# Ledger of designs, part 6: designed miniproteins, single chains, continued (3)

Each design is a single chain, and the fold is of that chain. pLDDT is the mean over its residues in the fold that is shown.

## One batch from the design tools (miniprotein)

Design m8176
Fold by ESMFold2-Fast:
Structure m8176 (fold): chain A 71 residues (1-71)
Amino acid sequence: GTGILSVEYAGNTVTVTLGDVDFDPAKLLLVVDGREYAPAAIETEGDVTTLTFELPFPVTPDTAHQLRLAP
């Protein structure tokens, strides 16, 4: 698969799974309430990259958030 395969929410942790992407996964930011959060962990297995975002507050699918690529 290409692009974002899944986004999972667990308390204050957001896990983003990426397939084939043409950008540096370390540049993918989670934006919540106008604040930018970089991945706390990045793991690659074959053609799949998993990004773990750790925030100081809980995030759910209902929380206003965005994924943005840093310039």
Scores: mean pLDDT 79

Design m8177
Fold by ESMFold2-Fast:
Structure m8177 (fold): chain A 77 residues (1-77)
Amino acid sequence: PPPVPEEEQRELLRRELEEARRLGLPEKVLELIEAVGKARLTKDAEAVEKAIELAKELGLDQSTIDTLEKSLETIKK
């Protein structure tokens, strides 16, 4: 399939944040999701790598870390 257009990436980020709020995730997790989404839009792999390190330092679950690592893979392609 073709790469996701920037407009769709913005909408996906918005949906991710809305769902995270609906699930009652902590503010720090919401901040990480937003930072990763912005890094995806700007193609800044270094910012995503720093977000992964921060997530590990904050003791976030492996599922969240896996999601961040997949985002990094998408940016590096």
Scores: mean pLDDT 70

Design m8178
Fold by ESMFold2-Fast:
Structure m8178 (fold): chain A 80 residues (1-80)
Amino acid sequence: SKLEEELKKLYKEGLEIIEKLKELVPKESHDNVEEAKKEIERLYEKGLEALKQGNLKEAEKIYELLKKYIEILKKVVEEV
């Protein structure tokens, strides 16, 4: 579905942002970057599960949450 393709695209973008953060932040912050990666993975998996169950409204809410989370991470990359 289009929403599944959009979730996959967001997930890929989020992982690319995580790789940039790993290069930009000091080693003591790597645990925080790893937690951010886990949250992206968790939201992506939850969104796919909602789609598999036919719960489009839940999948859309998860998509918006993932999108906002990635936008916050992008701003962090720009400020570092």
Scores: mean pLDDT 85

Design m8179
Fold by ESMFold2-Fast:
Structure m8179 (fold): chain A 65 residues (1-65)
Amino acid sequence: LEEKLKNIAEELAKKFFELLQKGVPKTEVLKKTEEEIKKIAEQLGLDEGELFQAFTQELAKLVKE
C-alpha cells in the first residue's frame, strides 16, 4: 500500500513539474493535481491527505533535492 501510494505521488509530482515547465499557470496545475489526487484516492480507497502529503514530499525532492 505505502509503496503504491509513493509511486502514485512520484508520478503526480513529475506531471505537476512538467506542466509548470510547459508554461501552464500554477493555479490551473494545482487545481488539476488536487482533482487527480481526489479521484485516485476515491478509486483506490486511499486517504486523500496521505496521498497529498506524499505528493508534496516527492515534489520537494524535484524542487529542492
Scores: mean pLDDT 78

Design m8180
Fold by ESMFold2-Fast:
Parts: sequence; C-alpha cells; structure tokens
Structure m8180 (fold): chain A 57 residues (1-57)
Amino acid sequence: MTVSAEELKRWLIENGLLADDADADARVRRIVAAFDKDGDGVLDEEELEALLRTLGV
C-alpha cells in the first residue's frame, strides 16, 4: 500500500491530526519528506506505519 501526500493530508484532516488551512499542503510535504526514505513523494506501508506510530495512533 502507498499513500500520496494529498491522500495523507485528507486522512490527517479527517482524523483531527492536521488543520485544514492554507499551509496544510506544506505541512504534509514536510511530514512526507521526514518519513519518505525512497524520495518518491509517496509513503509505502512501512513508512506510513512509522509515521502513525510517531503521531501516537
């Protein structure tokens, strides 16, 4: 499973983990860059799991 930055942004907003404001895209890009070890702009299942653990989910 892979998740794009846009899909991750929507999921985080729907779960109350990210504010839906003008900077939401920039915040999600920073989050993705921190966990995207492959540099492809998407999170695989392992990277997504690491992100969710960091957020306490």
Scores: mean pLDDT 75

Design m8181
Fold by ESMFold2-Fast:
Structure m8181 (fold): chain A 78 residues (1-78)
Amino acid sequence: SVPLKVKLVSPEDAEKVAEELKEKYGHAKIVKDEVTGQYLVISGTKEQVEEAAETFLTSPPSERAARLTGVVIRLNSE
């Protein structure tokens, strides 16, 4: 099974990291935290990545890390 992975990246490296992770895991998406200015690359299956990205983007800033971690744990566990 493909693991859901989340990587903190610089804006300059985001595209390169996303391309490398897409080749390795099948899908990758770049998301920006509008409040902190941080960039994340989320990689995995299309379904995993879309769920993780939606959770991140719809979560309050203070809860984003915790909720994203919960999705990663759930989708990477049996």
Scores: mean pLDDT 79

Design m8182
Fold by ESMFold2-Fast:
Structure m8182 (fold): chain A 97 residues (1-97)
Amino acid sequence: MEELEREKKKKENYKKLLEGYKAFIDSVVAQAEADDTLEALRRAMDYLEGLIKEFEEEIKTNNDPYKKEMYQEGIKYAETALDRVRARLAELEARRA
């Protein structure tokens, strides 16, 4: 009974952490799009690529299935954000050609 309550609380904590990561990713993208400069978009791209790499490393080093699931969802969210930033960066680079 106590172990089930600990697992539930652990799962809730990871959900909150994931929502925090999503909010931060959204903020990074929103700021880069608001600035709409090659420098800002490249910084956002570098940040998101670094975050994905960190999450992949955490999945490799952790045996907790809930924590792995959280990082897997984080990677998917960050990859979607990265695709959006890359598309905008490519548009701005094409306009300078």
Scores: mean pLDDT 83

Design m8183
Fold by ESMFold2-Fast:
Structure m8183 (fold): chain A 80 residues (1-80)
Amino acid sequence: SIEEAIKQLEKAKEAVEKGDEDSALTHLNKAAQAVMQLEDEKVKREVLEQIRKAAEALMKGDYKGAIEQLEKAIEILKRS
């Protein structure tokens, strides 16, 4: 559901803010699973792209970039 996807993305953001990369990746994976169940293909594609960019930023140690991508993903879901 959209609500589950938002919840997991918010938890991922909190984990990034704490520097807990393992927890952040766990919640990103759960968010991606929830997003893949959405029927809106445009929303699904856009949110999965933001999740991918957030994970890439985390792997590079760009926590600010990761947070920005997570906030974009949450905003897309909230207006869908």
Scores: mean pLDDT 86

Design m8184
Fold by ESMFold2-Fast:
Structure m8184 (fold): chain A 92 residues (1-92)
Amino acid sequence: SLAQLHVEGVGLIAEALKNEPDLLKKIEGPLLFSLLYDTSIKPVLDLIKSNLDKIDKEKLIEGLRLLAKYMESRGLYDVAEQIKEFIKEIEK
């Protein structure tokens, strides 16, 4: 379901950052703003990329994939594409 994709995606991202609560707090506001107003998610992704060594990368990628599907389902194609491109960069 749409709600399940959102809850699972966000939950996995939070779990990926559970040992970095200050980083999670910095991400939460901009991420919510991007979701509500269809603004660029790039600042959030840049913060994540700069801290990949501190993040559970496997859980992050899984959560981001679910979030991208959720965003596509809502018609937020530009944000979904930004997430998909970011996943390709960090999987290398």
Scores: mean pLDDT 80

Design m8185
Fold by ESMFold2-Fast:
Structure m8185 (fold): chain A 94 residues (1-94)
Amino acid sequence: SLGEELEKKYEEAKKDEKELKRFYLELAALWKLKADNPDWSTEEILKALDSLSEEEIKKLAQEAIDTLERKYKESGLEPTEEQKEFIKKVLEAI
């Protein structure tokens, strides 16, 4: 039935959404790795990211958001709506 086909497509989309959440976590973790290791090459940072466990990626992503929020507070810079949405998506993925 059409309902069964739509349910199957929804299940596939659900898997893609989880992969997108993982992608956001990895982007935040990458930013934190760069910030913590200013002397490392891009190659070294990417290798480090690839070696991280899911729990380590989540930890770095959280630390990245904490650092970003402190930076906004220190500079008096107001984050854009897109930046706020990104932060929310990363935190929801943790």
Scores: mean pLDDT 74

Design m8186
Fold by ESMFold2-Fast:
Structure m8186 (fold): chain A 74 residues (1-74)
Amino acid sequence: MSAEEIREEALERLREIAEELGLSEEQKKKMLDGFDKYLELLIEALKAGQISLEQLRAAAEGILRDYERYLREQ
């Protein structure tokens, strides 16, 4: 799996969670934009050789779990 595939899967999963929980289009856009910017920073770190692909995946999954927990608590 490539870094791009990890990014796409994570963003799609967050979108699914947001849609399931009935978030507005504005709320979904804000959360997806924030998450995507974070993933972009991780991908830049990967390109620079600072992290591994496994670390990128683990970080994306961790943040996704944090978003899901946060959204379900609202």
Scores: mean pLDDT 81

Design m8187
Fold by ESMFold2-Fast:
Structure m8187 (fold): chain A 84 residues (1-84)
Amino acid sequence: MEKLRKEGEDFGRKLAEAMKKAKELLKKDPKAAAQYVGEVTGSEADAQRVLAAAKQSVDAGLATANEVLAKELQRKIKEMQEKL
């Protein structure tokens, strides 16, 4: 149980940093952003979801966008845990 907690927290921090970098790349080159996020998440489907949330964040520029991102990431982690 403790192992999963540390893994989830580490994954969350890694994703937050990746999202910050992806947002910057998305403004300059959307293709490079997709490739980078795909590599970090290890899944093309996850990359698409993360990029969609990042686009909403750029459009809104509000705390709401950050909440949507957190919820989507948390749902994905839960789905992956159920498959394990």
Scores: mean pLDDT 62

Design m8188
Fold by ESMFold2-Fast:
Structure m8188 (fold): chain A 77 residues (1-77)
Amino acid sequence: TAAKEIEELEPIILKALKDASEEVKEAAKKALEEGARSGDLEAAAERVVEIARSTGDEIVEAMVRMALSVALLRARR
């Protein structure tokens, strides 16, 4: 389910955002929680990418995008 994929994704996203501010980490957690509640993994993914982009770190954004792509592929099956 989308909720289970988001639950597994949360620690991966938080690890990618390890050196980001607490506000960025909380925003990402909130976006993932809302996605789990609604079952809208695509909307959650878009929000988390924008949050990662706000860090200005291209490596962090790339890591987040890769993790989200894997989760979206698994949820589709």
Scores: mean pLDDT 79

Design m8189
Fold by ESMFold2-Fast:
Structure m8189 (fold): chain A 60 residues (1-60)
Amino acid sequence: GGPEEGALAAAGALARGQATPEAASRAGKYVSQGDAEKGREAVEEGGGPEAAERVYRAAS
């Protein structure tokens, strides 16, 4: 996992309708900065816990 994989997971969640555009954008920014936990929190707030966990695992 890493920042690029986490950002792709956030984009994937958006494409599947599992996250809002705002949540996916915030998650991608945090993950790109190396903060997988904030990326997960952003998706959890605007998507759901399953999508959030997927972003966290990809970013880690």
Scores: mean pLDDT 81

Design m8190
Fold by ESMFold2-Fast:
Structure m8190 (fold): chain A 85 residues (1-85)
Amino acid sequence: TNELNGALGTTQAHLETARKLMEQGRQAEKDGESVEGVVGLYDLAARSAQKGAEASTPEQQALKEEALRLEEEARERKAEVEKKA
């Protein structure tokens, strides 16, 4: 596998992790889980999205933009949950 395919796999894995953590955070919030638990899930989602953006190559501009958007959304959701606490 060439370097581009390796980097794509790494960025995609971080994005998939971020998406899963965002869904887990939303579900935990809906299920009335602790504020600390929900905040932790959104924080992990933001960090996974950031790693995806940082791992991206110049050829993966679209994936990088998606990762940055997910990071922003996760941080916003975290702030909203903390505000409700």
Scores: mean pLDDT 79

Design m8191
Fold by ESMFold2-Fast:
Structure m8191 (fold): chain A 106 residues (1-106)
Amino acid sequence: EEIEKLLEEQKKLDEETARRNYDEAVRLFNETFKLSDEAIKLAEELGDEEKKKRVMEATRQAADHVGEALRLYKEGGSVEDIQAHVDRARAYTEEVKKILEEVKKE
């Protein structure tokens, strides 16, 4: 009886945490593609093939980690594994932001 209540409470907490991680993954995906599109267009206008390549690679890495986080969420993967992929996607999104700021200064 007490064990059933604890399991039900834990399940609700896990579901809420997984939902927040899912929402964050979707936000990171949308943010990364918006920033990537702007950075790629600016790099192309400047003829900066190196920065364009760096943005494309960072965007690909962010998208791959977002995709894994979403897949794990759908398959009932661990909150820890979902969070790890969200954190990696965030790091690559920040790299895209940094490259965009470098391109804007040219």
Scores: mean pLDDT 81

Design m8192
Fold by ESMFold2-Fast:
Structure m8192 (fold): chain A 78 residues (1-78)
Amino acid sequence: SHKEQAIRYLREAIRRARQGDGDGAVRYAEKAAEYLSQTPGLEGVAEAARAAARLARQGDLDGALTTLEDALTLLEEQ
């Protein structure tokens, strides 16, 4: 499902951010946002994933990591 694929991409983005791989964090956060934006009711989670990608692109990997972890928690609790 789109939700399951988004969870996989969010987890990968988190892993990349933890490793200091900003480019990887951006790439996988954007992929997660694509799947989330196609799922009704998850637009807020998609926006969080895009915000995380923006933070990672700016070199704020700590901010990106926090935002990605929050997005994953919200998605898994639905």
Scores: mean pLDDT 87

Design m8193
Fold by ESMFold2-Fast:
Structure m8193 (fold): chain A 88 residues (1-88)
Amino acid sequence: MPLSELDLDKVSEETLVIDIRSTDPVTLGAFLLTPEGRYFLEKLLENADKYPEAVKVLIEKLENSLFWKQLYDSLPEEVRKKLEEIKK
């Protein structure tokens, strides 16, 4: 299922991990540069304690994306700090 069709209030972590893993890094990175993708990322990070494996898989895929530097530089400082805490 495309990430844009996922309801984060209703999705299970298992479904979220599968959908993130099945999305190629270029498509995922491009999606997260959109307003919808940024909202998805921010919501997922706000719920990192509920979806720890999904957040980990997302970060690992994003770091391998051609868009990672542009995405990271565009994120609010609070979101970047949250990502750095999860990576450690």
Scores: mean pLDDT 69

Design m8194
Fold by ESMFold2-Fast:
Structure m8194 (fold): chain A 73 residues (1-73)
Amino acid sequence: SPVEAARENIRKAEELLKRARESKDKQRALSLLGVASGYAGLAMHAALGAGDEELYKEAVELRDRIDEERKKL
């Protein structure tokens, strides 16, 4: 379902964000954040398809957190 797709993509983005934060290598962290941003975007798209406004907001806030982490590098 689109809801399950959104939740799975949020989970993948969160895992990659965690790995990026734990990485000692700036280039590796940037690559992980890039992939995490992609999964957050897929989650936003799936949440829109589901008509789930709360899930869409969660995915947007996750994408914003990923962007803020990228700016710190």
Scores: mean pLDDT 89

Design m8195
Fold by ESMFold2-Fast:
Structure m8195 (fold): chain A 86 residues (1-86)
Amino acid sequence: VRARIEELMREAEERADELNPEEARRAMEELTREVMDLLGLSEEQKAFLLEQRRAAASRGVEMADLDPEQKAIVAEVEAKERAALA
């Protein structure tokens, strides 16, 4: 699935140059959902990543700023990503 994720990322970069800010936001949300589906993430993990993306956009939140439960979710997502790319 690595090639599909890379394809989606490239498409998002091309579209970002053509889109206005509201269209770019929607395109990034769609891309995020497609990547999460490819990684086989749970609904809880999907909801967390969407919320983290919003927080990062507004605050520049880093991994160090996450609570232990959020860090555990990130670790599970990273494990699923590695498994999907293997």
Scores: mean pLDDT 64

Design m8196
Fold by ESMFold2-Fast:
Structure m8196 (fold): chain A 100 residues (1-100)
Amino acid sequence: SEVEELRREADELYNELQTIIGEIRKLIRDNADKIPKEKRDEYMKKIESLQKKADEVRARVEQAFADNDLDALRQGIAELKKILEEAKKIYNEVKELIDS
């Protein structure tokens, strides 16, 4: 059903986000000597904020699925896509600091 397809899309986006957040944490950890502590703390705070937002969206997606609410599922997917773009931007910024 469309509800099941939208839930799968949301789950895939959430999983991709978890992968990128994990990669950011690994880059910061493995390259701590190349990144000023203040910048490391800023990036860690940003990804913690994104994780909280993602968890809140996931909870709403689970509720929307239970309620067969297609509009709420689509809203959750749009929010996860935005959070994923923010995570990718952070990944690129951290990568630039390491590679420069």
Scores: mean pLDDT 90

Design m8197
Fold by ESMFold2-Fast:
Structure m8197 (fold): chain A 95 residues (1-95)
Amino acid sequence: MQPYAQTPELERIAEELEDREDPAVVVEALLRAGQEENVLRLARELAEMAREARRRGDEEVLERVREVARQMLEAARRAGAPEEILRLLEEALEA
C-alpha cells in the first residue's frame, strides 16, 4: 500500500528465514504448532512481493522470493498444510 514499497522488507523476510537454521524447519514447526495463520500470511506476502519484483524487473528480489517460497512449499507439503497455503507458495514461485 505504500507508494515507496521497498525491497528491504522482502530482503529482511528472506534473511530472517535463512538466518534461522532452515526456513523449512521454521515453517514445519509453525504448522505443527497450529500456527497456520502465520504461514498463510507469509505465503500471501511472498506472492505479492513476487508479482511486484516481476513488474519492476528486480531479478535479485525475485530470485530471493522464489528460493524462500520453494523451501516453504517443501516444508508445508511435508507438514500437510492446507491447499490454500500450497497454492499461494506455488503462485510466488510462478509469479
Scores: mean pLDDT 72

Design m8198
Fold by ESMFold2-Fast:
Structure m8198 (fold): chain A 69 residues (1-69)
Amino acid sequence: SALDRPLTDEELELIRKALRDLGFSEEEIERVLERIRKTNTLGGLREELEKIGVPQSVIDSIIHELSKM
């Protein structure tokens, strides 16, 4: 469960894949993942994804999938 703790490499890879599917560049993906790693919270993850323009429905989908891990 990805509830207010550091994300695992598997969870970060799930986010990386979702961002690639949305058409973000590898450079943009690595920059946002580094920021997410520093926040260590689901709230921080949501905020960083919102800042780069990820749709709310996709953010909710990512969080839902992370909750199953």
Scores: mean pLDDT 79

Design m8199
Fold by ESMFold2-Fast:
Structure m8199 (fold): chain A 56 residues (1-56)
Amino acid sequence: MKQELIDEIARLLEELRERGEGWTPASVERRLAFAEQADEATLREIKERLREVLAE
């Protein structure tokens, strides 16, 4: 389950990078590295925030 959340976060970060919404490859990599060390609750929060940004 944790890996599924990390995979979803990776997809959302890639989508933000493709949209050119101020995200760089370096910022995506930094966020993903943090996500790999986070617990499930933190990963769910990260995913929710990224989905909110993409919905705007």
Scores: mean pLDDT 72

Design m8200
Fold by ESMFold2-Fast:
Structure m8200 (fold): chain A 77 residues (1-77)
Amino acid sequence: SSEEIWAGLSEEERKSIELVLEIQRRAREIAEAAGYSKEGEEEAIKLVYEEVKKNYDKFVNPKVKEMAKEFLEYIEK
């Protein structure tokens, strides 16, 4: 189960995953509140960008960190 996978993770990995889930939740709430308008999507993307940039060093999983880096590079292009 997902709970068994979660129990097998280090505390740092759990906190990193919780951070990703919280960012995703907040971004979804912004998009939903705006009825998935273009403006709401842009606000959600801005939130993800700011939170990923702010918390980059807290992403301890190498794959998550690489995805975060690629996302930041894409937005900053």
Scores: mean pLDDT 76

Design m8201
Fold by ESMFold2-Fast:
Structure m8201 (fold): chain A 88 residues (1-88)
Amino acid sequence: SSKKGIEYGKKGEEGDVESSKKAGIYKMEAFKEGDKDESSKSYVMSGKGFIKGGKKGPAKGFFISSKNISTDEKIKKEAEEVVEESKK
């Protein structure tokens, strides 16, 4: 379910790297359900969790994937902002 991706992504944002990984897995369910924007949200949340867990390299991949999948400019902007924060 796409909702599980968002739920695990939120836990990942709090620094749980394993929840960030699960959010990435559940994005595939969202993709099968045809919900590209929910899938993109799961990727952004996964990336934020990886940054908080100290895994900046994997985090960048999640943000790039979110930007490429999302049709929502707000989600794209959020992904870009997190990438810029990772450069500071």
Scores: mean pLDDT 64

Design m8202
Fold by ESMFold2-Fast:
Order: structure tokens, then sequence, then C-alpha cells
Structure m8202 (fold): chain A 71 residues (1-71)
């Protein structure tokens, strides 16, 4: 179903964010910012045809991960 597919995409996005955080946590701040900018572009493209609700959830997860990595 459409709702099930959207939830699977959200879970994939969460995994991509977790992997990005793990791989960049010991890198420079410049490398962290670059990795998150590249991930943001990729996520925007992957979710371009998703519902506004799904896009907002992905945006919130992205910002939470970015804030944790920068703090």
Amino acid sequence: SHMKEEQEKIELAKQMLDVTVRLTQNQSDEAKLEAFENLERGLNHLFENSSQEVQEKVRQMFEEARQRLLS
C-alpha cells in the first residue's frame, strides 16, 4: 500500500542518516557539513514525489541528526 511504502522509505532515510552520522562523527566540521549537504540533496531527490507529511518527517529527522552531530 502507499502508506506502507512511505513508511519503508522513512525507515531507509533514518538508516542513511544513522550511517552518515556514524561515518562522519570523527571527521572535521567541514567534512560533517559537506556530508550532510550531500545527504540533504539526495533525500530531497528521493522524496520529491512523496507526500508533504513524509517530506516533513524526513526533514525533521535530518535536522535532529545534524544538530546532534554539530553539538
Scores: mean pLDDT 82

Design m8203
Fold by ESMFold2-Fast:
Structure m8203 (fold): chain A 77 residues (1-77)
Amino acid sequence: MKEELVKEIEELLEKLRGDPAAVALLARHIGELTGVPVDLSASTEELIRRAVEAARRASEEVLKRALKGAKQLVEMA
C-alpha cells in the first residue's frame, strides 16, 4: 500500500537525521526516481521534507524501487 511505503521512507529518513551524508544520498536517490530536483546544498531538515514530499507524489511502483535502493545505499554508506 502506498501510504505504508511513504511511512517507511519517512521513518528511514528520520532515523538518519543525525547523518547528513546519508540523508543527502537517500534524498538524491528518491529525487532521481521521482523526477523531482534535489538541491544537495539544502539543510538536512529541508532534504528530508523534500524527499517525503516527492515520495507522496510518486506511484507505488516508483516508491517500491526507491525504498529498495535507499536501503541498499544506506547499507553501503
Scores: mean pLDDT 75

Design m8204
Fold by ESMFold2-Fast:
Structure m8204 (fold): chain A 80 residues (1-80)
Amino acid sequence: RLTPEQIEKLKEEALERARELLRERGLDDIAENSSDRELLAYVVALAEDSDLEARLLAGFALAMGIEPEEIEAARRRVEA
C-alpha cells in the first residue's frame, strides 16, 4: 500500500504533469487557474494520448476518486 508521503508525492507529480500537458496545448490559462481536482481530471483526459508516466499518473488520479463526469468535462474543454 502507498504511504501518505508517497500519495502526496504522486499527487504533486500528477498536478505538475497536468499543467505541462495543458501548456503544451496552449491552454496556459486553464493550467494556471484550475483547481487540484480539475488538474487531476485533465491528466486522466490527456494521458491516453501521452507517455506511460502520464498514464500511470492518470491511474493514480482515478484512485483519488475523480468521477467519469469530471473526466468527460475536462476532455470536452481541451477539445474546444
Scores: mean pLDDT 79

Design m8205
Fold by ESMFold2-Fast:
Structure m8205 (fold): chain A 99 residues (1-99)
Amino acid sequence: MEELAKKLIREMILEEASITVQAIALASAVTTGYVLSDETIDRLLERARESLERARELAEKIEEEGSPEQAEKARELLRGAETSLRTMEELARENRELG
């Protein structure tokens, strides 16, 4: 069961990376003065929210199948993903104010 938890943690890292990439894309647009369309912003936020939901499902399975240490790592990754999404929502609001 711990080997399954290791696989799920790897998948969770990829979901967090996906959210981070979306956040970097939006931050780059804001800092370079490019105004993204509301449709583009909504698509980036939708992708990030979908990745966060998958990360939550993975964290739940890791808590069920993994060691206490693996469960703690999953909770830490989930907190990171939630923070990145929050940052994206703030940047999205800033980008809309520029348009």
Scores: mean pLDDT 80

Design m8206
Fold by ESMFold2-Fast:
Structure m8206 (fold): chain A 85 residues (1-85)
Amino acid sequence: SEEVLKRIREAIERLRAGELVEDEELEELLKNSKTSTEKGAVKFIRYLNEAMRNGEKPITDGVTGLSEDEVLRILARDEVEEINK
């Protein structure tokens, strides 16, 4: 779990720098994800990766102002709310 969270943070930093994350890396992260926070973060990274691949830069065009830990916490809430509705 801690190793997965570290890799998720690294992937978010790479996306913020305008670098794409490889599909194999995302699959490995998802496979090793056990909590809603981890799964939600991987899904968000996949979404951002696809947006950037399509010429959109949601992280670089807007200042997020959030730390990686805050992003992971928000994503976990969204995942739980979607499941519980």
Scores: mean pLDDT 62

Design m8207
Fold by ESMFold2-Fast:
Structure m8207 (fold): chain A 91 residues (1-91)
Amino acid sequence: SLGSRALFAAGALLGAVEALTSLSDEERQEFLHLAEVGKETARELLGDIDVDGLVERTARAWALALRTRPDREALRREAVELAREIEEERR
C-alpha cells in the first residue's frame, strides 16, 4: 500500500541521512524533504498507527544496515527512488 511504502521510505531516508557521511548538502536536503513527504503520506493513510515511532525505528534499522553492508549504495538508491515515487503520486 502507498501508506506502508511511504512509512518505509521515510525511515530509510532518515536512516541514510544519519548513516551516510558522503551525502552532499543538496542530497541531505532532498532526503529530509522526501522523508517529510513520506511521513505526511503515512499519517494520512495509516491513521491509527504510531507513524512517527515506526519511522524512527525504521530509520535506526536502516542506519545500521547502511553502516554495515557493502551494498549500501544500492540500498540508498532504492530508498530515494521509493520516496520520489511517493512524492510524484501525491502531486
Scores: mean pLDDT 76

Design m8208
Fold by ESMFold2-Fast:
Parts: C-alpha cells; structure tokens; sequence
Structure m8208 (fold): chain A 90 residues (1-90)
C-alpha cells in the first residue's frame, strides 16, 4: 500500500537522521508523522492513512496511537480521533 511505503521510507530517513542517538519508538513515530506533514502539507487524508499504517507497524493500541498523533504539532485532535477510530474498526 502507498501509506505503508511512505511510512517505511520516512522511518528509514528518520533513523538515519538520528543515527547514533537514543530514540524511543514513540519519538520515532512522532518524527515520522512530522515528516509526513512536511511532505504532504494540507493532505489530511494522507497524514491519517500514514498514521494508521505507522500504528499498525508498531503494534500500537488505538489509545496509544491517538496520544502520539495528537502530540505532533500541526495534527488536530479530530485527526487523532480518526486514526484511533480506524485502528479500532480493524
């Protein structure tokens, strides 16, 4: 899927950027979402799809995904709620 490919490429970019530095899975997830916002400014649906794909990749619960997504500047509470809803429906 397109969203899974975007997440994999951006995660690789983020891991290279923080090479040699300790980074938690939650910090990594936030940074990947930040990169998605920069790459696709104003594309709400693509950011939501990417967040869902990222959460599935890391085995995050809907609640964990909502809190991580919500913590990213530029992502709205409504977008975070939509990510959690899509994960719960799967």
Amino acid sequence: MEAEKDVDELEKKVREKYKGKPVTIFELAREVLREMLEKYPGDRERVIDGAVALARKYGLSPEQAREIVRSVPGITDEMADEVAARLAAA
Scores: mean pLDDT 79

Design m8209
Fold by ESMFold2-Fast:
Structure m8209 (fold): chain A 74 residues (1-74)
Amino acid sequence: HHMMMVETKVKFAEDLGERLSKVAEEAGNKELSERSKEVGKRLADYIRKGDKEGYDKAFDEMSRLAVEVSSLRG
């Protein structure tokens, strides 16, 4: 079911961006918080459009942000 898959991935991308944003904000890093939200929204948008190349690039960016956010906590 293509539509169900797209909706699930969109929700996952948005939730991931929001979660990283909250962690960064709690750590006092507003820049990483805003970037995490932006990348999550871009990732969701690429998923909705079916843009595989945009998705892959945004996902790589999100992965790097996740590492940076993790370093704030430990």
Scores: mean pLDDT 78

Design m8210
Fold by ESMFold2-Fast:
Structure m8210 (fold): chain A 59 residues (1-59)
Amino acid sequence: ARAAQQQADYDTIIDGAVTREQQDALAASLGDGYREQVQKFFDIVEQSKEVGRQRALEL
């Protein structure tokens, strides 16, 4: 139950369906154990966005 809810929230974060501010609030509500996982994923997502943005700009 709790693990399933945390997984759903995690999936929402990686889908980029929420803003950075909302992602921070979500991480805080999930607890400290999830904060480090969220930070790691945030770095990966940010890198992916940068690569995708560069490709989009270059066509």
Scores: mean pLDDT 61

